# Designed miniproteins, single chains, continued (6), part 4

Each design is a single chain, and the fold is of that chain. pLDDT is the mean over its residues in the fold that is shown.

## One batch from the design tools (miniprotein)

Design m20113
Fold by ESMFold2-Fast:
Structure m20113 (fold): chain A 70 residues (1-70)
Amino acid sequence: MEEVMKKLLESLGIEPTEENIKKAEAALLYYQQGLSYAEIGEKLGISPATARRLVREAVEKYGKETFVFE
């Protein structure tokens, strides 16, 4: 899981730090899988508030289009 996220971030020109991996994973779960912040929190072992913050920070830093594709 973590290695797949590192490669994805590198392909997007994003520094694959632990923090950036968590932000990208939360954003992908929200936009690609349609999970709620509570469901993301349960899956990642974080609070719903933290999940919401990570999704917001990912969108603000990299753009929503990075995580939304058809």
Scores: mean pLDDT 76

Design m20114
Fold by ESMFold2-Fast:
Structure m20114 (fold): chain A 67 residues (1-67)
Amino acid sequence: DDEAFEYLKKGEEAFKKKDYEKAIEYYEKAIEVGSEEQKKIAYAALGKVYEKMGDKEKAKEYYEKAL
């Protein structure tokens, strides 16, 4: 089983529930164990989380890391 894929899935589930703290935790774990492609997905997801939280500066930083 792909551990990073499971963390990305759990992060998305937390994000849908608006549990942004839990979403951040799972996406950070996906970055720790993921491939370069999975890390880009997790960085883009973190950008969306911080955008929803109103943290425009953090959102921008993570979107740039996803490039």
Scores: mean pLDDT 87

Design m20115
Fold by ESMFold2-Fast:
Structure m20115 (fold): chain A 79 residues (1-79)
Amino acid sequence: KNFLTEDQIKELKEKFARADKDGDGVISGEELRDLLKEETGFEPSDEFIEGIIKEADKDGDGVISWEEWIALESEKLAP
């Protein structure tokens, strides 16, 4: 369940593709950091990145899959 519109899903796909520099279909913590740095112009804190990965990490792989990425971003819209 998510509240993402088609337009928001499209934007998330673009962000995911930009973060996934290897094209392997997952985002590592380093790739997430690079994405956020490009979006904001500042490097996020290590604690912030670790928090995001821990929340998204359902499989214990330490990476963010497309499904986890959607779930994470949809939390910004959910109560």
Scores: mean pLDDT 69

Design m20116
Fold by ESMFold2-Fast:
Formats: structure tokens, sequence, C-alpha cells
Structure m20116 (fold): chain A 60 residues (1-60)
């Protein structure tokens, strides 16, 4: 999947969402809609929904 970095802290609003810290690395597993992706937190191994607005995709 696509790797991304979290650009601002995010607190989960539902059990389906991830809580993330600025600087965390995630892997985008699936694009859900215009606003959300399903992602895996590479630090914790947890998966959940994340707003696209808090992520910056990493280019190789």
Amino acid sequence: GIKAVVIEDYEAKSPEELTLKKGDKVEILEVVDEYYVLAKNLETGEEGLVPKSILKELEE
C-alpha cells in the first residue's frame, strides 16, 4: 500500500477510527471515500479509518 505520515494529532471519534500522533507512519490499505482511508498504524499495527486531511503521502 501507499505509505503516509501523520501531519497533525488525531483522536478517534468512533471505535472504527484510529487515534494517531503527528509523525506516525501509516500504510493506506484502501480508499473509502473522498474524506477517509482505511489505514494501518505502522507503530502499533492497529487498523482503522483515518481522515485524508491529516495524512501526507510519502513519495519514493
Scores: mean pLDDT 82

Design m20117
Fold by ESMFold2-Fast:
Structure m20117 (fold): chain A 97 residues (1-97)
Amino acid sequence: DAARRAAELLLEGEEAYDAGDYETAVRLYEEAIRLAEEALGPDHPLVAMGLYLLSQALAKLGKKEEAEEYRKLAIERDKKASEEEKREAARLLAEVR
């Protein structure tokens, strides 16, 4: 399931981020976003979460302008998400723990 794989990649990216490996976190978040968009659509909360996490990792790498653009995109896409889609994202993340 591509949606579950996207959730797995977000958790792997968070582990890399916590370890200070921001370059690896960026790569994992970018792959997670791609898979989540393909499986669930661009406005799904799992995509918004990935974009937000990507923005934080980019900020740590000194890419402030890119980080701000992704943060804005995450906020815009999250506003379009339904409560049902938010519950689905939470379920997918719980399943990969």
Scores: mean pLDDT 87

Design m20118
Fold by ESMFold2-Fast:
Structure m20118 (fold): chain A 63 residues (1-63)
Amino acid sequence: KREALEEAIRLASEGKTVQAGELLIKHGISPQEAIKFGKDIGRETDGLNAALGAIRLKNEKLL
């Protein structure tokens, strides 16, 4: 999970928010966990963007 969180934050920092969100979903990481992890490592914006990517993908499955 930690390695997946680190990779998702990296992808989000590169603007790859969809890939970051997909990685979070694949590893069962909640948006809240991604936000907390980003904040803990000083990358709050990247954590938020990764979480938003995951939320968007989950919402599309409901439409």
Scores: mean pLDDT 78

Design m20119
Fold by ESMFold2-Fast:
Parts: sequence; C-alpha cells; structure tokens
Structure m20119 (fold): chain A 80 residues (1-80)
Amino acid sequence: SSEELRKELEKLAKEAEELIKKAKDMPVEEALKKWNEIEKRIGELAEEAEKKDDIEVVKEIAKKHKELTEKFNEVYEEKK
C-alpha cells in the first residue's frame, strides 16, 4: 500500500539522517559506502512504487532522496 511505502521511506530517511550526523566522525570511504547502501534501498522502494503505478509515492520518494542527498553533501562540503 502507499502507506507502507511511505513508512519504509520514513525509516530510510531516519537511517540516512543518523548516518549524516555520524559521517563527520567517520572516514569518508565508510560514509560513502553506507550512503550507497541507503541509496540502493531508496531505489528499490522507488521501483516498488513504480510497479504499483503509484506516481505520487514515486514523486515523494524522489523529493525525499533529493533532500537527504543535499544534507549528505553538506557534510562533505564542511571541509573548508
């Protein structure tokens, strides 16, 4: 259901936000590896939404992925 897909998106978003908070204290390669694992799960969730022809959930997943990616990139840019 759309509600189940949204709940999974919320779980992935929380996991991503925890990674973002911890990324400053870990090697860049480790942070990138963990981020790629989260991105893969987000991609799988988007594919499931597409298979169900749930265009609105696909858009919500894309928007959340963009927001999380921007936050992760901000951690990377913090090296002045």
Scores: mean pLDDT 82

Design m20120
Fold by ESMFold2-Fast:
Structure m20120 (fold): chain A 64 residues (1-64)
Amino acid sequence: SKKEAEELKRQGEEALEKGDLETAAKLYEQASDGYFDLQKNGEATPEQQRQGYDADLLSEKLKS
């Protein structure tokens, strides 16, 4: 759901602030999955589509 994707993104931001890059990457990946699920169901706004893409990109950078 939108709420779950937003909460996962928030938790990812907190992990990143704590310097836990591995946990942040995992949480951003989960947030991205949530936003893409909304997009698949036709429920994602353009903003949420961008948030999903940005979360995916950030998780990939953190895994590198």
Scores: mean pLDDT 80

Design m20121
Fold by ESMFold2-Fast:
Structure m20121 (fold): chain A 64 residues (1-64)
Amino acid sequence: NELARKNAAVAAEKAAAGDYAAAGAGSHESLQIEPDNEDARKALEAALAGDAKAAAEYARRAAE
């Protein structure tokens, strides 16, 4: 789903910039579109934990 991938790509950019709130929102939106996407779930968990590297890496995978 292209919309899920776009939201995940934005989440990856926001996580890399240290904007955890926007990174979490993008990963959550991606998960609402594809609820079984494990990479988007891990990206959301990492963003909520403040782990920028993990949040960006998992969100980038969800965007593929």
Scores: mean pLDDT 82

Design m20122
Fold by ESMFold2-Fast:
Structure m20122 (fold): chain A 62 residues (1-62)
Amino acid sequence: MEEEKKKLEIQVKRLKEQAKTLQKQADAMKNLGRDDVAKSYEQKAEELRKKAEELEKKIEEL
C-alpha cells in the first residue's frame, strides 16, 4: 500500500506540472491572438488536473 501510494503521488505531481506548463502555453497563445490553440491547451490542462484529482482521491481511499 505505501509503495503504491508513493507511485500515485509521483504521478499526481507530474500531472500537475504538465497541466501548469500547458496553462502557461495557453496564456502565451492568447497573447498571440491564437484563441483556438489556447483553448486546446486549456482543455488538455483541465484533463490533466482532473486526472490528478482522481489519483489524489484514490490515494485518500488507500
Scores: mean pLDDT 83

Design m20123
Fold by ESMFold2-Fast:
Structure m20123 (fold): chain A 71 residues (1-71)
Amino acid sequence: SELEERLRELFGRLLELIKEIYENRPDKHEELLKLLEKYDPLLEKYGAAKDYEGAIALLEELIKELEKLLE
């Protein structure tokens, strides 16, 4: 499905950003951890509810916040 494909793409991008920050930005590790702690329970809630549209919107917000850490 289109929503499942989008979700996979966003998770792929999320993992790339986490890896980039972890490997190249030790100064941002604390901020990364705080963002993951904030978003992880929300993503779990949307996943359990099979609210793919909500999960997509939340992942897009998290990705944007992580991209800001790399600026």
Scores: mean pLDDT 85

Design m20124
Fold by ESMFold2-Fast:
Structure m20124 (fold): chain A 57 residues (1-57)
Amino acid sequence: MREELLERATRGVAALLAAGMSPEVARQMTVRELVAAGVPREEAEEIAREALERVLA
């Protein structure tokens, strides 16, 4: 359920940015979290990138 992961990642990125993390750090932390949750690395990287784009748009 890619949309559910993307929604969660978007909220996560927004929270990290609000906490003062840089966009790069927020993206990296989101990738690590998704991989830890069982998402394949390539998909996690794409979801984290898309989440960051949504927050910064």
Scores: mean pLDDT 83

Design m20125
Fold by ESMFold2-Fast:
Structure m20125 (fold): chain A 63 residues (1-63)
Amino acid sequence: SAEELIKRAEDLVVLGAATGDRELAERGLELAKEAIRASENDPELKEKAERTLKAAEEVLASL
């Protein structure tokens, strides 16, 4: 589900940031993109997925 994709993306982005692991952050970015696609018919989930994508991009820019 879109919610599960968002949760997994958030967890991977947080772990990647905490450990400096670019691969984890990139995996989180890809799941966030999938979550956006899965949320096309749910505006609230889409906004949450887009925030997660932005967080992933910011983490990757800092690594």
Scores: mean pLDDT 85

Design m20126
Fold by ESMFold2-Fast:
Structure m20126 (fold): chain A 62 residues (1-62)
Amino acid sequence: AKGVKVVAIEDYTAKSEDELTLKKGDILEILEILDGENVLVKSLKTGKVGIVPKKYLEYAGK
């Protein structure tokens, strides 16, 4: 996939069915940048796709 890999820096619990629950250390792929606060990501652990706030994610590598 051509998406940027990111890592969850903190646990996050989904607030709606469109959001993804994260555990600290989960590796995800950015599929789309939605706005200044939210991204659409795919969990590499579960294969689930959902929206998460950018502030819980950091770039996972070079």
Scores: mean pLDDT 79

Design m20127
Fold by ESMFold2-Fast:
Structure m20127 (fold): chain A 61 residues (1-61)
Amino acid sequence: SDEETLEEMRRLTEEAARSTPEEAARLAQKVGEMARKASPEVREEAERLEREMLRAITRLG
């Protein structure tokens, strides 16, 4: 479901913040794919989570 997708994206983003740059990059790739596959109803929230992921990996290096 859309809610499950958003929950998984949040979990991956939190995991990335605690990961190495290499692991965070892999998680960011998955989050990006999930955001693109997200239904129109949750697209805005999914894109917001993708942006949070990108900020997290930028901080790691």
Scores: mean pLDDT 81

Design m20128
Fold by ESMFold2-Fast:
Structure m20128 (fold): chain A 68 residues (1-68)
Amino acid sequence: SELLEKAREALRNGDYEKAVKYAEEILKTSTDPAEQLAAYGILAEAYRKLGDPEKAKEAFSKATELGS
């Protein structure tokens, strides 16, 4: 997915707020569990880097549910 590529690119570039925006867009538009899992993983990492441990934990929990 182009959105997934953009989210990962933003994360690599340190643009964590942009990574959050792209990951949220994936979760709103995608019905693919693998794509949703990747998006929650990106959210967890981005929120951790932004210093929001509660949101990071929430995203990680959702990724764990989907990855099982």
Scores: mean pLDDT 85

Design m20129
Fold by ESMFold2-Fast:
Structure m20129 (fold): chain A 81 residues (1-81)
Amino acid sequence: SEAEEALRRAEELVRRAEEALAAGDARRAAELAEEALRYAMEALRLAETREEILRAIGLALRAIGLLFDAALLDPSLREKA
């Protein structure tokens, strides 16, 4: 389904954001996490099942957590991005 495609995209972007954060690239991590959040929100909008809804919410929360971690590493991200 379209929701499954958005979920897979969000999962990939979360993984890439985690990798960027581990590499110390806070700005790239924030950009990837913002895109992951966008796809997770789209997946939530397209979700047809309770499982898809819960997966979308979980990915959105992970993306928000990554944005928070990126902002801790580079506080300027809260002001400029």
Scores: mean pLDDT 85

Design m20130
Fold by ESMFold2-Fast:
Structure m20130 (fold): chain A 64 residues (1-64)
Amino acid sequence: MKEEIRKIAEEEAKRALEKLENPIEALREGIERAVRKALEEFDISEEEARRLAGDAAMETLRAA
């Protein structure tokens, strides 16, 4: 479950970074999208989903 949420957040973060309009805003939108997916598909708290999504997004930023 945690690995699955991390992968979703990584994909959303990568897509956000490819946008030219506003990378920071796009990244925030990607994180929110990942959190919503996690809450809908997994039995997980919003707090835990947000922590996992945020961590994965930050790791993706450091790797970029």
Scores: mean pLDDT 71

Design m20131
Fold by ESMFold2-Fast:
Structure m20131 (fold): chain A 61 residues (1-61)
Amino acid sequence: SKKDIIFQYTIQLLREVGETVDRILALRQQGASEEEIEKVLEEHKKQVEEIKKQTEKKLAE
């Protein structure tokens, strides 16, 4: 159902946020540059857009 698709979308977004936080914390511990952290945030933004696009495709079927 559409409700189940939206619920899965929400769970996928929460998991993606958690993974991004863990990556940033690991990079900070390693003394990574601000530019390296910005790249992780840009990758996160692209992954969020991909999850959104896939969800919209499922809702449009």
Scores: mean pLDDT 86

Design m20132
Fold by ESMFold2-Fast:
Structure m20132 (fold): chain A 84 residues (1-84)
Amino acid sequence: DPKEYLEKGKKLFEQGRYEEAVEYFRKAIELDPDLLEAYANLAIVLSKLGKTEEAAQVILDLYERFGDTPQGKDALRKALDNFL
C-alpha cells in the first residue's frame, strides 16, 4: 500500500531519520506515481540533507505532474520554502 510507505516516511522524518525517510518516500512514488504528498515530502527531506540537485529534480517532477492543480501549487510552495 503506497500510503503505508508515505506514513512510515513521515514518521521517520519527524524522528530526524532523513535518509530512511527518503527510501520510504521513493517507494511510495514507485507504487503510486500520482501520490502528490510523497513528492512534496521527498523534496523537503532531500533539501534538509543538502541534496540540492536531487531536491530540484523532485520539485521539477512535482511541477510537471501537478503544477496546474491547487494541491500541486500548495505542495510546490511548501517544497520551495524548504529548498536550500
Scores: mean pLDDT 84

Design m20133
Fold by ESMFold2-Fast:
Structure m20133 (fold): chain A 67 residues (1-67)
Amino acid sequence: DLEAVRAEVLAGLPPEVRALVEEYLARGDLASASTAMTGAELGLSLEEIRARIAAGVSPEEIVAAAR
């Protein structure tokens, strides 16, 4: 289940990034939550994740940028 996968990803994130993702999920902003989770999985900093979300970058674009 996607929900179970998201829960596992959240458990593996740094506390600050996890809090950010949980905030987006609580607001129903699934796109920003997905971008934050993807960025964290690829080793982006909290600052980089926030910048990507502000720019409207998709999870796919983050994966492409990470190479």
Scores: mean pLDDT 72

Design m20134
Fold by ESMFold2-Fast:
Formats: sequence, structure tokens, C-alpha cells
Structure m20134 (fold): chain A 69 residues (1-69)
Amino acid sequence: MPKEELELEVEVSMEIMRLAVLKIIAEKEGDFEKAKELDKAIEEAMELAEEGRYEEAIRLLREAYKEFE
């Protein structure tokens, strides 16, 4: 793998972990609608990453994090 792709894959994983933490917090607080929206964002980003669309996945995850933090 090119080093750039590996770095993008790592960044996607880190951004997914950030949203996963927000999802856990939302579930613990009883905000199941927020948890559901965070889960959808994670699923869409994982699909983009599977297609090799890492920069789009990162952008989607960052936008979701900023919206729901």
C-alpha cells in the first residue's frame, strides 16, 4: 500500500473511534436518536472506506462529529 493510503486508513479509524465514543455517551444519556444518527454516519463512512474513498469518509466523520459534539 502507498504510505498515503495507509495514513488515510488510520485517520478513518481514528475518526470512527471518536464517533463511536459519542454514540456510547449518547446511549448512556438516553439520547437514542443521536446514537442512531452517529451509527448511520459510521456505517456510511465504513462503506466509503471499503470503496477506497478515504478522504470522503474522513470528511463525513468530521462533519458528523462537529454536528453532534
Scores: mean pLDDT 82

Design m20135
Fold by ESMFold2-Fast:
Structure m20135 (fold): chain A 62 residues (1-62)
Amino acid sequence: DMLPELTRLSLEFIEAVINNSKDVPKLIEQFRELLKKMGYSDEEIEKQIKTLILNAEFRKSV
């Protein structure tokens, strides 16, 4: 079960976006690798990453 790792990585990503961290691209790649290990297709991975970025940007703007 990769859910705990996915949760941790999601929190790290949101914090990195809020702080304008240079690690954002690295965290995106870590998400791609994790979702790929969980059996998601490339199309599903890109949709999830896009949603994650939009959610993080929304939290930053609030």
Scores: mean pLDDT 77

Design m20136
Fold by ESMFold2-Fast:
Structure m20136 (fold): chain A 82 residues (1-82)
Amino acid sequence: MKFWEEEIKKDPNNYEAWAALGELYFKQKKYEKAIEYYEKAIKLANKKDQARLYYKIAEIYEAAGKLEEAEKYRKKAEELEK
């Protein structure tokens, strides 16, 4: 975990490091933090990678039981794939 935080410190535009922190928090079932870090990753990512990251946020919302939010993020991902 601290490794990815240091990577962000060296290169705050490294969206892969932000996404990696999101994945680590998701594995720990810390859904709010996971979503926060994935949202930061999306802000820095290109359109192709944004779609993938939106699907990840949808998975986290679904795991958290927030099905309406999960659906919104799936639609955002689908929109970017066109």
Scores: mean pLDDT 80

Design m20137
Fold by ESMFold2-Fast:
Structure m20137 (fold): chain A 76 residues (1-76)
Amino acid sequence: MKEEAEIALRAAELLPPEAAEHLRRAVEYALKAEEAKAAGDEEAARKYLEEAVRHAREAAALASDEELLAAAERAQ
């Protein structure tokens, strides 16, 4: 998870600024969801995960599949 988050943040640097912002937000919320789940706060974990998914979808809508794939390949 955390390693995948770092790759995603690196990929965000290669995306259009608006898509990059949403991808960064998605990673931040995904990490908060993981921390909340580890703390036993399943309600907070679910809400953070919903925000992460929402931001990931907005990033995908602002960037083409080709741009997302190219960014992911360069980030790795």
Scores: mean pLDDT 74

Design m20138
Fold by ESMFold2-Fast:
Structure m20138 (fold): chain A 72 residues (1-72)
Amino acid sequence: ENLKKAEEWIKKGDEALAKGDRKTAAHYYSLAGVYYLEAGDFEKAREALQKALDVDPNHPLARAIQELLDRL
C-alpha cells in the first residue's frame, strides 16, 4: 500500500544517492513524495519532495514539486 511503497522508494533513492546517481535518487525521492501524499502523510511527503529538489534542482518536475511544497 502507499506508505510501504513510499518507504521502498526512499530506500531506493538512498541506494542510488550512495552510488552517486543523483538524478535517479531525486526521481525515486519524488516518487516517494507522491506515495506519501496519497497516504495522507503530508510531513513525510514534504520531506521527500524537498530532498528530491535538494539532490537534483534541475529535475524535470522541479516546478511541479515546488508548487506542491508551497501548498504543504
Scores: mean pLDDT 81

Design m20139
Fold by ESMFold2-Fast:
Structure m20139 (fold): chain A 62 residues (1-62)
Amino acid sequence: DLSKKIVDVIEKLAEEGVNLDAFTTIEQLKEAIEKYYGKEEADRIAEVIERMRQGGLDAAAA
């Protein structure tokens, strides 16, 4: 499940001492993920997070 994968990545970033409260944009989070997991994984996770953010209203419209 992609949601569980996102949670696991966020937990690992927090464990490495990354201050998640400092991230105000998906772009900043994507850069942090890219540093630890590589560009392809960062792009994949960023796309899922963006869809989840937009899915608040768009999921109700779909």
Scores: mean pLDDT 62

Design m20140
Fold by ESMFold2-Fast:
Structure m20140 (fold): chain A 59 residues (1-59)
Amino acid sequence: SEVQILAAEAEIRRIGEEYGLSEEEVEKYIRKAHEALRAGDNKTLREIAEELRRKGEEL
C-alpha cells in the first residue's frame, strides 16, 4: 500500500510538471489520492486517473 501511495504521488507530480498544473492542484490531487487509497475508494481513484489522463490527451 505504501508503494502504491508513493507511485501515485510520483505519477501525479510528473503529470503536473508535464502539463503545467499549479503546485496547489498537484498537492490537491496527491492528497485526494492518498485519502482514496487509504479508504479503498476505487471510484475516486478512477475519477482522478481519468481526469489526469484527459489532461494528457489534450496536448
Scores: mean pLDDT 76

Design m20141
Fold by ESMFold2-Fast:
Parts: C-alpha cells; sequence; structure tokens
Structure m20141 (fold): chain A 75 residues (1-75)
C-alpha cells in the first residue's frame, strides 16, 4: 500500500513537471483514494482542470463525510 502510493506520487510529480496536468490530477486523486479507501472517480480530475470550484463541491457533497471518517481512521 505505502510503496504503491509513493510510486503514484512520484508519477504524479513527473507528469506535472512535463506539463501533463490531467495525468497529474488523475494520479493525485488515485493517491487520495488509496490513502482514504474511497473510490473517487478520475472524471473529477478533468472537472478540476475546467472548473476547480465545481470539482471541490462535487468532492465534498459526494465524498465529504467518507473522507472525514477515513482521515480520522488514519490517525
Amino acid sequence: KEKEIKELEKKAEEAYAKGDLLTAAKLALEVLSLRTGIKIPEELAELALKDPEAAMKELYEKYGEELKAAIEKLK
């Protein structure tokens, strides 16, 4: 789990450095999903690039409670 997350974080940084913002965002969401155990759809990454405010509202409305619970369990 931790090794896989670290590998994905490295790939996200590499994509960001290349200017591939969509791939970087998708990988960042995958890291968040693995850390919290919540299945966050990669379509939110595309929405975040087009409309960050709408993407944040979708994330909080659909997954906000699950994200808070998952973060508490990671202590």
Scores: mean pLDDT 73

Design m20142
Fold by ESMFold2-Fast:
Structure m20142 (fold): chain A 63 residues (1-63)
Amino acid sequence: MSEEEKEEMLRQARELIEKAKEYLAKGEYEKAFTLAIAAALLAGGAGDKETAKEALELAKEAE
């Protein structure tokens, strides 16, 4: 996987994390959970353990 591909995946993961936070704040837990899991998968695929961990913590809050 190229550096550009990793950067794009991480950018998408960050975007999903922000959306998950918005849904969590609105009490839309199912949407927040789905977006947080998607973000964790993208961040993990990009090799960014910190971002993946942040996304997983959001998913736990949404459960």
Scores: mean pLDDT 83

Design m20143
Fold by ESMFold2-Fast:
Structure m20143 (fold): chain A 92 residues (1-92)
Amino acid sequence: ELVAPDPAASTEAVTREVLAALDAAPASEIEAVAGTVLATAQAMLAAGTPVEDVLAVLEAVLAHLERHYPEATATIAYLRREVEELRRAAAA
């Protein structure tokens, strides 16, 4: 059972918790963990976390997935698109 990270926690604490969840999850649950990460990112934005800090969390997750789960191409592509959309919105 996956527990969502606390969106009110510091960016460093959220990153650590998310990466620990990815390390603990079996490969079959990587898509579900990625979904939880995106939900946490949305909750952080709703709580007033700076977009740059949310992007840092998502980019750390992407780097971890690309290094440890390169076969999860669909999940990686989906997260990459979400990061690009958020970065574009932040730059507008």
Scores: mean pLDDT 75

Design m20144
Fold by ESMFold2-Fast:
Structure m20144 (fold): chain A 113 residues (1-113)
Amino acid sequence: DVMERAVEYARRLVRELMDGSREAVLAELGEVLSESESFSEERLSADEALLRGSFRIVGRHREDGALLTFELEVEARAYVDADGVGHVDVTVRFVLRRAGREERVEGSLHVTV
């Protein structure tokens, strides 16, 4: 089933992006003050699903003790087109807040399944 493969691929990719980003964030922190995570899957139709993952981590930077807030949002749309081809569209937003400054990184990718 092409749709089931697209959903499974999207789920794996969202999880890998969340876990990898979390590992990278935790490597920067000497102390974790708070952590929250969410994951959701919504089947929109027989041929479309939306998967969302997010986390927010607040901690002290390992090198200088500065207060840092990291936020990650990942959205993956898994779908089958009119030709029966499976697709996954992913959008990633990463935000770092430090001492009243905000840095943002956004990316997107498209995969055919």
Scores: mean pLDDT 90

Design m20145
Fold by ESMFold2-Fast:
Structure m20145 (fold): chain A 75 residues (1-75)
Amino acid sequence: SEEDQALLEKIDKLVDEAERIVRESTDPEQAKAFLEEKLKEAREILDKLTSPEAQRRGLARIFVLNALLVEVELR
């Protein structure tokens, strides 16, 4: 649906912002807090997705956000 597409685009923007913070941040604690905020926002958007395909795509993006969080935590 158009609504699911718009919601997925919002999740994609959150992933892009998270990748930028991981690349640019010199403070791991600040980067972690930012990533946790973006992950929370992405989960809230995931709950609004209605089609199974959109839910699968949203979940894949949440996996990327979790991987970025783990990367920062291991620094």
Scores: mean pLDDT 85

Design m20146
Fold by ESMFold2-Fast:
Structure m20146 (fold): chain A 57 residues (1-57)
Amino acid sequence: SDERLLRILEDMRRNRDNPVVRELAMRDLGMSEAELEALLNASDEEALAMLRKHLAR
């Protein structure tokens, strides 16, 4: 759901400087470091679209 994805995004943004959280997010979402950085800096609408594409739910 969008509410759940926004909660995940908010949690990732709060922990964006944590190298362990970054590593786990990249692995779990199948994202490169550049893609993760783009996700964290995107608008909520753009970030939700990126998360849906990578999570395939």
Scores: mean pLDDT 79

Design m20147
Fold by ESMFold2-Fast:
Structure m20147 (fold): chain A 66 residues (1-66)
Amino acid sequence: SAEAEAHLAKGRELLAQGKYEEAAAHFEKALAADPSYREAWQALATALARLGKLEEAAEYAERAAA
């Protein structure tokens, strides 16, 4: 959806700026709009890993691979 794509794009911009917490929030919004959006699961896992939330990052990475 356009909403999910917009949130993924904004999240990626924030990741590039080192704003990992804000990026994670946008990736969560992308998944709320489209739970099947595999790229958003992978992006959220990356943002969580950068925040040191390794357990959560592993969970989301596994779901992105399924």
Scores: mean pLDDT 85

Design m20148
Fold by ESMFold2-Fast:
Structure m20148 (fold): chain A 91 residues (1-91)
Amino acid sequence: SLAERLAPLLSNSSSPLVTYEIELRGPNVREAVAAIELAALQSGGELLSVEFVNETHAIVRVRLPEDIDLPALLRTVADHYGVEIVSIRQI
């Protein structure tokens, strides 16, 4: 399940939080954003904002612990929902 794949990627609660901007494209972009928000909440972070440019394109700002393997987390979500990670940027 998605939860079982995400669990080992979720962080240590003592890590400082950093902000990322993530660009997503795909048919299930809303579901992917919801999964990212849930992962952030479970790791002690938060979803700061989301811009749905259209039904298949979103730009997400999320605050996550610095020690999270964000590429692995995003790849897991992308594979599950069939979305593309266009960019990841720390801001």
Scores: mean pLDDT 84

Design m20149
Fold by ESMFold2-Fast:
Structure m20149 (fold): chain A 85 residues (1-85)
Amino acid sequence: MVSEEEITLGMALILIGVGKLLESKGKYEEAAESYKRAIELLSTLDSEEAKKYLAEALRNLARALEKLGKYEEAEEALKKAEEAE
């Protein structure tokens, strides 16, 4: 049986993948939104695996924000990524 936690984690991983694809296309605003949605989902989970992917999503968000010139928001995302691990 697929648990709610497994479904939520799976959805977050898809959103991280979509964000990476959007970045490869230069769609940094759309990539940032995809990563933000993944972060929202992952923050509801209390597993070590979810914490690892939360940190990854936050680092990916920071990279996308830097490409958009949002350096202060990117720094905040990186700080949250370090706190999540």
Scores: mean pLDDT 86

Design m20150
Fold by ESMFold2-Fast:
Formats: sequence, C-alpha cells, structure tokens
Structure m20150 (fold): chain A 63 residues (1-63)
Amino acid sequence: MIKYTDEQIESIISRLEKVDPELAAKLKKELPNMSEEERQKAINEAIVKIYNKESGVKLEIKK
C-alpha cells in the first residue's frame, strides 16, 4: 500500500471537505483511532471520491 505523510493526509481531507464534508468530518474523527492499514484504505477511498467529483470522468452525483 502507498504510505501517506500527515501533511498529505491533511491536504486530502481539506479537498474532501469540498466534495463530501460529512465523510471528511468522519475521517478526521476516526483517523487517530485507525491502524496504519485502515488509515491508508480510508485515504485511498477519499482520493477516489475527490477524483470522481473533480474530474467528471466517473462522476457520481449525490442528491
């Protein structure tokens, strides 16, 4: 798995807040209690969500 720095994680969460503030808030709360593996998985899921919302290539619109 790709290992992210704390600065990269903070940046990803900041971007996630713009596309899914509920998930970003949950992630902020859960990250300190997560294992390294769980943290990497959560951040990867956040990146995919940000990419889909920002790029429009695979845009899933939440209503």
Scores: mean pLDDT 71

